# Ledger of designs, part 68: designed miniproteins, single chains, continued (4)

Each design is a single chain, and the fold is of that chain. pLDDT is the mean over its residues in the fold that is shown.

## One batch from the design tools (miniprotein)

Design m14340
Fold by ESMFold2-Fast:
Structure m14340 (fold): chain A 85 residues (1-85)
Amino acid sequence: MTVPQLVAEAIEEFIEREEARGKLSEEQLRALREAVETLLKPGITSEEFQAALQLVAEALTPEQLRELDELVRKKGEELAAKLAA
């Protein structure tokens, strides 16, 4: 799994969780989905990766960004543990 793919998975899980709770606006959902599409693009460039992260940062509140950052960290730790086992 690449870092962009891991971030995309975290964003998708965040969307599923927050949509179930009714806490995302349609504009936020659109921006997050656009970022996921960019992150899952074959041959993604560093520039495209940074642009996708910026879209997420601009779309979410500071509280939502913190929650997403925690999900990314958790998925990274779980992947590292799985690869070490």
Scores: mean pLDDT 81

Design m14341
Fold by ESMFold2-Fast:
Structure m14341 (fold): chain A 87 residues (1-87)
Amino acid sequence: SSLLEELLEQVEKGAEELLKLGLEMIENDHVPTERAIHIVRAMVASERAALLAEMEADPRVTEAEKEEVLRHMDELEARIIEELRRR
């Protein structure tokens, strides 16, 4: 697999885990939906910062590839939030 494919796979797996966590907070732990969304957004921001640092440390990753990975992450965050609001 290419490096970009590996980065995109990591982002997708992270999104699946965050969606599961958000749903478990709402359904099992009785966390209010907006609070669960706030926590998930904070976790996404943390993961985004860590991923950006990883990509910046790798000279093989281009600016265009960084933008693609971060854009995909933003799209996945929007999908997670939509699913959490549906319950």
Scores: mean pLDDT 87

Design m14342
Fold by ESMFold2-Fast:
Structure m14342 (fold): chain A 113 residues (1-113)
Amino acid sequence: MEEIRRRLRELIRRALREHPEVVRRFLEMIHGPGAGEWSDEEQIEALLKHFLELFQWADKNKDGRISLDEALWLLRSLGLEVSREELRERFPSGEMTYEELLELLFELLVKEF
């Protein structure tokens, strides 16, 4: 778990560095107005906690991987538009890691915002 937490934190820090406006808008969507005014470290830790809880909830088999159906439901619950066909093309194995899901999530957020 700590290695997964470390990798997810690094991905979030990269997203904040590359797309701070997207991260801010997403934080405000999750935590309400003013969350985008938090320090970089506060933003990173808040997102890490949120995503880890969300991914662990979706990971019903507790194997550190999320099925396409679980990922599709999770992304759509966040208001992100993605098709089952698009996910199948990107992840032909039928599942993805927490890291892969987080990378996809930020890619979709950049397109949305």
Scores: mean pLDDT 80

Design m14343
Fold by ESMFold2-Fast:
Structure m14343 (fold): chain A 80 residues (1-80)
Amino acid sequence: NSLIEKALKALEEALKLLEQGDIEGAEVALRSALEVLKLDKSVPESVIEAVERALEALEQGDKEEAEEHLREAIKELKKL
């Protein structure tokens, strides 16, 4: 499996967990995705930044902003 595919699955799991109200599970999935994304130099910095923004939004309690950044990261990553 490619690093991009592994990261995409983790991001999609994070989105599902957020929609279910599992904030802790979503944070774990986002951090896992971020580690994988940082290993692949072909990943645009904008995707990494979107995942980091999603984590920051969750730390601030803004679930809606976190979902927005996460959806953008998934969308951009699917284009690769």
Scores: mean pLDDT 84

Design m14344
Fold by ESMFold2-Fast:
Formats: structure tokens, sequence, C-alpha cells
Structure m14344 (fold): chain A 85 residues (1-85)
């Protein structure tokens, strides 16, 4: 399936980037984490808009739950990133 092929490509790409991300974490890890959270929020908001347009109530509720969890854990994630940096 296209999903399985995409997941395989992402896994291979992630493995290649692992060392590069460790080096990046030494200089701007907190900023990188902030940007990652913001991008994830924007991505979930776009998926929510699509689900609402399709009338998919179950998907809408799930995406809203994911957004609430992301917001609830935002400060904790940033504090942990600062401690790791």
Amino acid sequence: SMVEERLRELEEEAARLEEELRELAKTDFVEAVKRAIERQEEFLERLLEIAEERGDGEEVEELRRQLELLEANREKALAKAEAYA
C-alpha cells in the first residue's frame, strides 16, 4: 500500500537524520522543539478542517482531542527540552 511505502521511506530518512539531529540539539534544541510543536499544531488544524468539510464527526473529535493534548503538554515539553539542551 502507499501508506506502507511512505512509512518505510520515512523510517529510512529518520535513521539517516538521527545523528544530524543530535548535533543540532547542541545549539538550538529548544527552538527546534518549539517549531516542531507549532508545525504539528498547524498540521492537525489542517486535518481538522478537512475532516469537518467531509462531515467525519469521529475524525473531528479525535483531531480535537489530539490538539487539546498537544496544548496541555506544550509547556512540559518545552521545559523538558530546556533541561535536555
Scores: mean pLDDT 72

Design m14345
Fold by ESMFold2-Fast:
Structure m14345 (fold): chain A 65 residues (1-65)
Amino acid sequence: EELEDKIAKALEEGKAEEAAELLVELGKIDPEKGKYYAEIAYLTGEDTGNKAVLEAGKRALEALG
């Protein structure tokens, strides 16, 4: 199973910490892709009001920066 699939599942389940950790793992393999997905999670969480998605993206961006 790809990291992107695991990230999507964690976000859907509201597991912000797990999703953030998986986004950081993706960023270690592909820094550009990891930051891109973390930013998308941040923006999506802000747009939809999904706190878990917002928190996951924010934490991943902070860890990857």
Scores: mean pLDDT 81

Design m14346
Fold by ESMFold2-Fast:
Structure m14346 (fold): chain A 103 residues (1-103)
Amino acid sequence: SSESGKRQNEFVKLMFRIAGKKLGLSEEEINKILEAIDNKDNESVNNFVQNVMKAFGVKTGIELLAKLLKWAREHDPEAYRELAEVMEQSVEELDEMVEELLS
């Protein structure tokens, strides 16, 4: 549904903000990649994801998700809480998911 699509888009944008912060990107650089998501610029979005995966030394999206969530939990607790809200989960439920993904 449009509602489900909106939540997925919000989740992806939050994850990209977290990834950008971990990479030390400026707010301007982060905003440019978020704009690429809105513009359906799949090439720019895919290039960013590949660069983030390389920086984290991961080969799968699941490993990337786990490492980003762990980083947010430790270094950006406000963003981590926002991710839980977007996922319609408690912070405790999100913690359980992160532990499962890291196992």
Scores: mean pLDDT 82

Design m14347
Fold by ESMFold2-Fast:
Structure m14347 (fold): chain A 111 residues (1-111)
Amino acid sequence: DKIEEAVKRTKNRGRQARQAILNSSQEEQLARLDEQIAAVEEQIKNYKENGSSEEIIKLLEEILELLKKAKAAVEAGDMAEAEKLLEEANELYVEYTRLETEELLKRLREE
């Protein structure tokens, strides 16, 4: 199943990215979070410009909020809160990947 494979890949990437952040210096953690925040902001912009699903846009906006909160937690030295927020963001990213993949597969089947 293409959806199951996409979800599995997203889970694995998210776990690796989270672990890399948590095992890094504060400077490296902040740099990685800034890169992730910029990437999600660009995705939201592209989806809004392309008239994509409001549900997909909402998930990306929730992910963005969690990443910004995780950055604030890292800046405050609260690594337990940062870890929790990054786990929540990864769960939403898995859901985003599922919905995006499902929409793309449905569109391809209807054309």
Scores: mean pLDDT 80

Design m14348
Fold by ESMFold2-Fast:
Structure m14348 (fold): chain A 62 residues (1-62)
Amino acid sequence: MEEAIARLREALLAGDSEAAQQAVADLKRSGMSNEEIAQILARLAATEDVPEDALLAAIEAI
């Protein structure tokens, strides 16, 4: 799970919308709830300079 969160962070910081959506799908597959994933995205957006397009793509994948 921690590795999947790190992958999501890397994808978001790189502005890679496809990789961000795949990372969200991997978190869902690991049993993480939509609410938990949304909280992770909110924290990453608050603490990092995340490109809007990648963030929106990740939110859409929830």
Scores: mean pLDDT 81

Design m14349
Fold by ESMFold2-Fast:
Structure m14349 (fold): chain A 96 residues (1-96)
Amino acid sequence: SKKESELAIKQTLLARILEALMRALGLSRRELARRLGISQATLSRALNGELKTEEEVEEMAGRLRAEARRLIAETPADSPLHRLAQAILDALDSFL
């Protein structure tokens, strides 16, 4: 259905953002889950596109927005990590 297709696109975006954050921060799945305040099981489901509801997607997006804003606040404006955090926030606001 159209709703299922939209949910799948949102899940793919969230998974890519999570992977990009792990790579940029040098974090394991466990460490990223702790930083986002979620269980490792929830993070693994998000990475595999297994978030089943729009509510779970919106909760994950909210946690990623909070992390992106924190990174923007604590990094220099010209740093690669600041640019990544701004790109994440812009993507979440445009597509989620």
Scores: mean pLDDT 85

Design m14350
Fold by ESMFold2-Fast:
Parts: sequence; C-alpha cells; structure tokens
Structure m14350 (fold): chain A 89 residues (1-89)
Amino acid sequence: KREEALKLIEEAAELIKKAALESNLPAERATGLVLRAIAAVFDAEKLGNYEGALKDLRAVVDEILKVDPNNKLALEAKKLLDEAEKLLE
C-alpha cells in the first residue's frame, strides 16, 4: 500500500500546484506554495518521509483554502491526502 499512498501524494501535489497558480494569490506566495508541494513529494519519494509529506501538503492546501475556500482542485487534493493517510495506517 506504500506505492498506492505515494501515487495519491503525487496526484494531490499536482492538484495543489494547479490550485495555487489559479488562486488569486500574489505570484510570490503562489510560487512559494508550489515549491513547498515539490519539496513534500521529494520527502515522500526520495526520503521515505510519508508522514512529513502529508503534513506539509495538508498545510499548503489549508493556506489555499483560506484564500479560496471553494477551490475544487484544493478540495480534491485534500480528499486524496486523507486517502493516502488511511493507506499508511
């Protein structure tokens, strides 16, 4: 199930990057959120830090939803992160 969890984390990160870029955020803040999503995927994929990656991606999603609470990509990413977390139990 670790492979399935990684795929969900990667998919969530792609949605998060798109959500950050389409949100009405200043370019600097949107770029920062994209870089944080990339770093989280690296933690999971290369370092095996799945818990850290889930925590970081969830924090990025929450920041996007604070500015754009109805962002469909961010809401979908949150669901994928919840599914990945259950697979790691």
Scores: mean pLDDT 84

Design m14351
Fold by ESMFold2-Fast:
Structure m14351 (fold): chain A 97 residues (1-97)
Amino acid sequence: SMELQRQAILIGASIGVLEMQLWEIEKRAAELESTHPDAVAEIRTRLAEIRRQLREAQALIDKPNPTQQEIEKAQQIVDESITQLKAITAEINQIES
């Protein structure tokens, strides 16, 4: 439907924003690697998993006619990614303190 296509576009925009945030968080984590290598390794593992999940969400919305269930799965991945990136950012802030 046209509405599902519209939702797919909005999810795609959210994925784009999250990919930019992933890049910024990776840059901040890299600055801490010499002093906190174990924490950075854990953060990088979590960032890699978020990136993998966002690629899955992108694949769902890139279908010519995504179903409502596929749109809902993609949205769930986006929502979980937002939560995870917020947690990682808080952890980096604590390490930087």
Scores: mean pLDDT 91

Design m14352
Fold by ESMFold2-Fast:
Structure m14352 (fold): chain A 58 residues (1-58)
Amino acid sequence: SEEQALRQAASDAGEETLALDPSRAPEVVKAARLGDTVGSAEGQARLEELRAAVRAEQ
C-alpha cells in the first residue's frame, strides 16, 4: 500500500542517515515521531531532508 511504501522509504532514509552520521540519531528519532503524530508522508519527507543534508556534508 501507499502507506507501507512511505514507511519503508522513511526507514531506508533514517538507516542511511545513521550509517553516514550517527550523531544525527536525535533528529532521526524526532522525524520518526513526526511520522507517527502527523503522518507517514511528513515523517518520510523530514527523513529525506536529513539524508540529503548528511550526504551534502561529505
Scores: mean pLDDT 77

Design m14353
Fold by ESMFold2-Fast:
Structure m14353 (fold): chain A 85 residues (1-85)
Amino acid sequence: SALSTAFSIVGMAAKEYNLPLSVAQQRALAEALLAAAREIGLDDREGLVAFVAAQLRRATGGSVPEEVLEEAARAIVDAFLRTAS
């Protein structure tokens, strides 16, 4: 399913970038990403990256450097868009 794919992408990024996200937070981000993609559209990569970065910033509570959050957000969105094409 689209949710299972998005959840897997978020989980892989959390592991790669050492993001302190619980499984529940990873699932919530995956659900939010699917909703954002429907609202913003798949052609607005920059809008989706900004959305994911904001979600990661809130979820990690300032424990992760901004540069890492931005890189993780780009990785998540790029992987998600590859599965949507």
Scores: mean pLDDT 87

Design m14354
Fold by ESMFold2-Fast:
Structure m14354 (fold): chain A 77 residues (1-77)
Amino acid sequence: STLERLRAALELLTSMGAPVALSEAELEDEEVVLAANERAMRSLPAQDREIAFERLLEEVPLPEEVAARLRAATGEA
């Protein structure tokens, strides 16, 4: 499911140093987890965001629309 993939993406971003934590209830809300992923990406140093996004594309099978939102969070136009 999209929610499971979003949780996996958030775990990857937090493993790279993003200081984002969610409650169990928040982890069940797809919109909350997606917003947390965008916040996590923006919380990384700018030089690390590109590496984080490349790892997400390789390691987590995100839907194209979700991947596009996370790419926007890296600051790329």
Scores: mean pLDDT 80

Design m14355
Fold by ESMFold2-Fast:
Structure m14355 (fold): chain A 71 residues (1-71)
Amino acid sequence: DNQARYASQTIDQIIADMVRRAGLSDQFADDIIQQIYQQLQASQDQNLTAQQANQQVADIIADIRRQIRAR
């Protein structure tokens, strides 16, 4: 529970920082953060190991970096 809360906090900070550095809108950051949370909730239903959950978060971050670069 505490690790999941910590991971969510860290993801919010990473996304906010990337969006700020890219000069993109707060709305774009909010949309991305919502997508991440939806994917993380789906992951919880799959009973993933910590390693699998970390890989999923890394994949999400990589996809977000790709979306930011496309703008």
Scores: mean pLDDT 64

Design m14356
Fold by ESMFold2-Fast:
Structure m14356 (fold): chain A 72 residues (1-72)
Amino acid sequence: MAEKIKEGLIEAGVPEELAEKLAKAAETLLNSGVPKDFVLALLEHELRELAAAGEISEETARRSIEIIRKVL
């Protein structure tokens, strides 16, 4: 799971280190029994915040959210 999220985020334009952190966070939450819909909402929120901070583009954030929705 984490590897698929990581690869998808990199393809969307997220820097590799950030993609790895987000993918590991998602896998940790899923392994802890957090429902997929809550993990998805948290990742969507984080990606939007990263775009608002200028760490990634708004296009990268939107593409990343689309990929995560397909993987989860």
Scores: mean pLDDT 83

Design m14357
Fold by ESMFold2-Fast:
Structure m14357 (fold): chain A 76 residues (1-76)
Amino acid sequence: MPHRVTATVEAKDDAELQAVVDRLEAVPGVTSVSAIRLGPTVYRVEVVAEDEEAARRAERLLKADPNVKSVEVEPL
């Protein structure tokens, strides 16, 4: 069952944000990654995963990053 992972990410520049996006896109079972700017250095990153296991892999990657402030996982 597809899942959405939503995270708040603090990135100082486009390169730091792109590194997070690239790492998420490399996770097996991740089908899309999008980022929306919320502030000067704050982004909402949304990940669509093909199943719960892929969503948990993305969640684990995000939670390991000290620049990630919050992570939520929901079934689609």
Scores: mean pLDDT 83

Design m14358
Fold by ESMFold2-Fast:
Structure m14358 (fold): chain A 75 residues (1-75)
Amino acid sequence: SVRPELLALARELLTLMGQPTDPGNVEYLARLLEALYRRSRSEEEFVEAALAHLQPPPERREAVRALLRRTWRSL
């Protein structure tokens, strides 16, 4: 099962990016984030990998980065 912290992160990211927050979308993104977390050796590697995948608009990039860093520290 996916960690609750990653499900919460996925919902917040989808909301921040104006994307649908249906259960399927949330679970898909959470599983992707979990895979990135497992292969990342550091907070910075995880954050940059997630940003490369999500490609948030420039005006939201700092908010997305902060949310990713906060979640890494909770895992």
Scores: mean pLDDT 86

Design m14359
Fold by ESMFold2-Fast:
Structure m14359 (fold): chain A 82 residues (1-82)
Amino acid sequence: SDALKQAEKLLEAAAAKDAEKAYEYGLKLRELLSTASKEEAREVGEFAAKAYKTEKDDGARNAAIGIVEEVQKLYPEIKIEI
């Protein structure tokens, strides 16, 4: 999934403290999620929720919760356990 790969890039940039790349990847992820299927959006949200629980870097954790919030904003019916 293009959206899933973009979410991975966003978390890596956030962990690396690359604010410019994190911002760029976040905008691209939002664009991809806006055209994603509900199933693809759920997979991205579940990936981000897992990252939030397992990542030790605060920047990566904050980026992960932001992804979960964007998925739930687009599809409120998707239940993601954080």
Scores: mean pLDDT 84

Design m14360
Fold by ESMFold2-Fast:
Structure m14360 (fold): chain A 57 residues (1-57)
Amino acid sequence: SKEEYAKRAENAAKAAEALGRPDAAARAQHFSDLAKNAETDEEAKKYAELAGKAAGG
């Protein structure tokens, strides 16, 4: 669901920040924010996947 995807995106962004990877963290944070603001499952899922990839997954 949206909640699950948003949480996954947030985790990816936080992990990148904690590891001191500024480029990855910035991109993951951007997608994390988009996932949190998404109103559909599809939109949230898309941004969660992008956040994960940006964070290095």
Scores: mean pLDDT 79

Design m14361
Fold by ESMFold2-Fast:
Structure m14361 (fold): chain A 77 residues (1-77)
Amino acid sequence: FEELKKKVEEAMKKASPAVQDYAKVALDAAERLKELGKEEEAKKILEETYKAVENGDEAKAREIADKAVELVAEAQK
């Protein structure tokens, strides 16, 4: 988890501001999912986020961020 998170943070440094904003949302949500015992889901979110950031895919980064926020909301119920 920590290595993957760091990898995403490094990739974000070269990304557009919009991609960086979505990636930050996804990182925060993934960290929350891990706290809630959903570490496998958190890792998948980080892996998908890394690919979207590396490709500069703003639409995909947004989709992943939205999905991650939904997963946190469901896990808190």
Scores: mean pLDDT 80

Design m14362
Fold by ESMFold2-Fast:
Structure m14362 (fold): chain A 85 residues (1-85)
Amino acid sequence: SVIDAVNKAVKEQEKLAKEKGIDLVSYSISVDPATGTINVTFSLKNKTTGETLSGTVRIPVSASAEEAYDRVTRALNSLIDSVVS
């Protein structure tokens, strides 16, 4: 399912983030039926600097599992890189 693909991408990126000293503090998944969108919101913390960063990725409910996985992976990679700097 799309939700399973999102959770898989988050879990894989959480592992990579930890290797860079970045904690995934929280994430949430919500579905907006009015827009047909799945919203995934993340909160990250750099354990060394104490910097925090949050972001949201939006996925159409019509997206394939592969599209959802790729979109979440790209968004989290970008956020992690931003907080590692």
Scores: mean pLDDT 82

Design m14363
Fold by ESMFold2-Fast:
Order: sequence, then C-alpha cells, then structure tokens
Structure m14363 (fold): chain A 128 residues (1-128)
Amino acid sequence: PIVYEEDEEMEEAKKKLEELTEELEERIREIIRRYSGQEARDKIAEAISEFNKKSVDPLRKLPGRERAALVIETNRRLARLLAELAPDNPELREMAVSLLEVALVLAEIAGDEATAEALRREIAALEA
C-alpha cells in the first residue's frame, strides 16, 4: 500500500487525539478517586477545558466528517466514564448529560440518525 503525506498527517492527528483522550480519562479517574460533589465536577471541567485546547490543532487536520465522528465518540466515552465511576454524583451526571447533548447536536447536523437515536437513549437513561 502507498501512504501519502496527507494520510500520514491524519493518522498522526488521530493518534495524538487518542493519546490526549486516554490522558484525560486517567485524569478523571484520579479526580473521582480524590474528590466528590461539586469539587470533582469543577476539577473535571478544568481537565476537559485543557483537553479541548490541546485538541484544537489535531482536530483541524481531520476532514469534517471524521472530526465530527471523533468528537461524538470522545464525548460518549467521557460521559460513560463519568456515569460508571460516579453513578451517585448528580453534578457529574449533569456533566455526562451535557457531553451527550453536544454529541447529539453534532450527530443531528451530520444526519447520522442511528447515532442520534442511540445518544437520545443514553441521555434518557442518565435522566431517569
């Protein structure tokens, strides 16, 4: 197979985004282990803000469809992690819902009704 420079840049960007996502997931696990309630939410919000800033440049290297799909999947991963690690924390549940709502808007804009329907079900389950 022949790999072109643009394909290499996209694969590097995807790898960098996966590394940043794994770093964020590990940071969230550390925060939840040490903090509870509103303080855990505030520290996780700061960690996500830093992740978002670091993710801008690698995301810009991706085509729009792949960029949207990756943002959707990252938000789903983070929401699932928050729900799994802190099921009794209402502040983190609200954050998980907000992450899924952003993913839902992106899925709807992309016309991905299957993903949108799955996201609506995930949101409903967290709000129950």
Scores: mean pLDDT 86

Design m14364
Fold by ESMFold2-Fast:
Structure m14364 (fold): chain A 79 residues (1-79)
Amino acid sequence: SEEDFEKLEEMGRKIMERLGDKETEKIFKKAFELIKKSSFSDQEKLLKMQDVIEAAVAGKEALEKKYKEIEEEVEKLKA
């Protein structure tokens, strides 16, 4: 639901504020925008947004890897 997306976006915002790293925040925002603009189902979008949040907490390298994986999946949907 829209409420589920809003909760994940708010959670992500609070995590980015706590981390205080501008580069990580930039990658995080790009990942969320990529997911929101994708043709994934709402359920898949929620799961991918959760994965991005978990990766961001794990660190920049984990987040970069997760972003690339999602980007590759989105590219396959365009074909």
Scores: mean pLDDT 82

Design m14365
Fold by ESMFold2-Fast:
Structure m14365 (fold): chain A 86 residues (1-86)
Amino acid sequence: MMPSLEELYERIKRLLEEVRKLGFEEQAEELEELVKKLYERGDRRTLESVERILETALAEEDPELRENTLRGAIEFARRRVKELEE
């Protein structure tokens, strides 16, 4: 069963707290702002993609690969927010 948009947003916020604990506070803060905008616009598909990317980043053992995955999530979310603001 698909989670509600609110449940998905809350899960992503919890994943972002774990990202912060790993020392990626700046990336987590930027993603939190982008995710909030996606939530306010009701973009479930993009939020689901961001959740998967964050889970992938948290599973990465290499800090450099983790940072690259988080950067990819930020770039993806920024592009989508821009498209929604057109």
Scores: mean pLDDT 84

Design m14366
Fold by ESMFold2-Fast:
Structure m14366 (fold): chain A 90 residues (1-90)
Amino acid sequence: MEELAKEIVEILSKPLITDEEYQRALDLAEKLVREAAEKGPSGAYGVAGSIENMAKELIEKNKMPEENRKKAQDLVDRVRALADELIAEK
């Protein structure tokens, strides 16, 4: 968990991430949400919220390049949608 979250932070903090790096961050974030969903609905939403807060903190602390903000928002939107989808299937 901690190592996967750290890799997402490192990718989003890079100056201008590549499509491959963005896909890696997305895959890691989705994996975290899916693993949390196995423990219950609150887990999935909790992890999605943590990813959103992590992206927000990077922006507020000026640690995320402006070029990455749209990709970070897309990542956050996708993990929230995934959490909603996984809850609807149960």
Scores: mean pLDDT 76

Design m14367
Fold by ESMFold2-Fast:
Structure m14367 (fold): chain A 86 residues (1-86)
Amino acid sequence: SLISSSLMTPEVVEAAKERIKEATEAIKALDAGDGKKAAEILRKSGTPESEKLAEGIEAGDEKAKAIARVGLEMLVLAEEVTIYMA
């Protein structure tokens, strides 16, 4: 949702921490070979991209798994930058 624009707020930092937690959990599931759990966590983000990746992972698509893992690592980095700048 669109809210009043403010560069960094406590709510933004809290949301970033939650996203890091979820992304880290999904990475651990992928590394453990638990594609079902990884797909479930990815679907929680509610984006078309995460849903497509979750479907690919469930189908055993090695490319989807690789893309998801890199994307999750980049998401963690982006959220950590958000926390650092707050």
Scores: mean pLDDT 79

Design m14368
Fold by ESMFold2-Fast:
Structure m14368 (fold): chain A 69 residues (1-69)
Amino acid sequence: SQVEQIQQQIQQINEEIVKLNDDALKQLAELDSQNASQSEIIKFIGETFRKIGDLINKLLQLKRQLKQA
């Protein structure tokens, strides 16, 4: 059904967000071990937050479609 297809897409986006968060935490630990500058760390955090924001926007669009179905 259309509802099942949307639910599967929502699950996939949720899994992508979790993976992105886990990968980001690993990269932050690596930057810390390399004594990366504060500016490099802030830039990485900003880029990561932008990517998470894009995924959240897609998730919200899918949730709106689910409510209308």
Scores: mean pLDDT 86

Design m14369
Fold by ESMFold2-Fast:
Structure m14369 (fold): chain A 62 residues (1-62)
Amino acid sequence: MSPEEIRKLVIQGVSYAILGVGYILEGRYDLASQYFRKASDLYKQAGDDDLSQKYQKRADEL
């Protein structure tokens, strides 16, 4: 993937991670888990295994 394409995936991952945190604050844990898994998948596609694993764990802990 191009560096520009990777950057776009990371930005989308960050957006979904923020939405996940927002849903936790609302007590909507099912949606928070879903958005953290989406963020994890986007980070994995971007080649950021550390962030992918971090958000996968966050989803699993809910």
Scores: mean pLDDT 84

Design m14370
Fold by ESMFold2-Fast:
Structure m14370 (fold): chain A 83 residues (1-83)
Amino acid sequence: SVEELVGILLRAIGIELDAERILKELSGEAKKEAEKQLAEIKKALDEVKKAFKDGDLDKAKKALKKAEEALAKLKEIYEKQKA
């Protein structure tokens, strides 16, 4: 549905914004590793945007999952820096 596609797009945008905020709190090696995860999130967001234009719900869901997995890895980097 269009409503579900809009929801996925907004979630993916939110993930990128969260990742950029976390990245600002990081330094050194942790920041470099987090920048790799942000790049994967941006790539996944581009895939979500394309799927949204194509009306492809399955493709949008798969791309969102990639963004969520990259954000999870970025959060692990952040937690390790605090430990």
Scores: mean pLDDT 88

Design m14371
Fold by ESMFold2-Fast:
Structure m14371 (fold): chain A 78 residues (1-78)
Amino acid sequence: AEAELVEAARRLVERIMAVPGVVSAEADLTLVDETRGRIDVHVTVESEEAGEQARQVAEEVGREFPGVEVTVTVTILP
């Protein structure tokens, strides 16, 4: 359902933004059908470690929402 997709995106952004060294996180939502959605998260980080933690958080949240496919793209600031 769209409401579950929105809740998953909200939780993803909140938890990723709580990771030390994360500068920004933006989620793009796509409804695939009534029970399946996709979230593409674009994360900007200060370090490789922050990027790894952001990916771990995304994987954990993805397990709580089995109908949601989560993809994470990490950009590391120079």
Scores: mean pLDDT 81

Design m14372
Fold by ESMFold2-Fast:
Formats: C-alpha cells, sequence, structure tokens
Structure m14372 (fold): chain A 85 residues (1-85)
C-alpha cells in the first residue's frame, strides 16, 4: 500500500541520496521500534548494523514484510551477516 513511498526510498538508497527523502528516517525509526517490541533487537544492539539491514531489505525487496526485515536484522545481529548499502 506504500508503493510510491517505498519506490522513492529504494531509489534514494540505491543512489546514496538518503537525505533527499524526508520521511525515510521516520519510517526507519518506526521499524526499529517495532523490531524492539518484537524482541528482535537487544538494548546493546549495533544501531548502524540494524539500520544497514533494514535499508538493504528496502533496497532489494519490492514489498518488504516485517518478517523479512526482522529476519535481516536477526541475521545481522545473531548470525554475523553483513549488509552493505
Amino acid sequence: SMGPTLRAFRAAIRAGQLDQVPSLDLVLNSMIEVLKNMGVIDDESDEERVRQAILATIRDTENPTLSQIAKAVRDALKNGKTYEL
């Protein structure tokens, strides 16, 4: 349902122009809060690694689900998977 917004986020991430999408940080912070409430993120979690996992999922997935984002974050934090933007 957020097709145009997700498309703009994906284009900005791929172009390295995150600052040109004013709502991206709001969406990212909302996703992080949901993941903390789900128990996917611990209090001592590497914030940059979490951000990279979420952004990579948005970049590489047309309509990412919370389950796909949670898996990417878990893989980064628990399994040592690295995501590059």
Scores: mean pLDDT 74

Design m14373
Fold by ESMFold2-Fast:
Structure m14373 (fold): chain A 78 residues (1-78)
Amino acid sequence: PDKAKLAEALNEAVTAILLSNMSAETAEELAKRFAEAAGKKDIEGIREAAEEAVKASKNEKAREAIREAAERLIEIIE
């Protein structure tokens, strides 16, 4: 996979999590799960992290951004 595209999509997911107004502890855990799953090319792990991040997010714009970033990560890994 393209390392630059993977880093960009991962950065977008982390940014969306930070903008979601979830707790700092939850944001840190989910950002770590995204990075770990992306590094392992674990599509199921990315989906699980995205679902939890969406549930923890307090605004719809952040939920959409998280879904889009997760979709891009999966597309890059496939």
Scores: mean pLDDT 78

Design m14374
Fold by ESMFold2-Fast:
Structure m14374 (fold): chain A 78 residues (1-78)
Amino acid sequence: SRLEELQEELKKILREMSELIHRILEESTDQEVLEKVRQIAQEIQEKMEEVAPKMDDPETLEELIEWLKKAKEEVEKL
């Protein structure tokens, strides 16, 4: 179903984002980069908590996935 497809896409992007953030936190010595990554990680946590009650809504999942894709692009530019 579309819902299952979106849930799998969400799991994939969250895993990729987690791995990317973890790598930057371990490898970077730039304090500005580290602060920005920590801010983005906090924003992701807050967004996930906000959306948690609506995780069975496909439209909500699509919007969340698009938001996370943009957040990932910001992290990749660091």
Scores: mean pLDDT 86

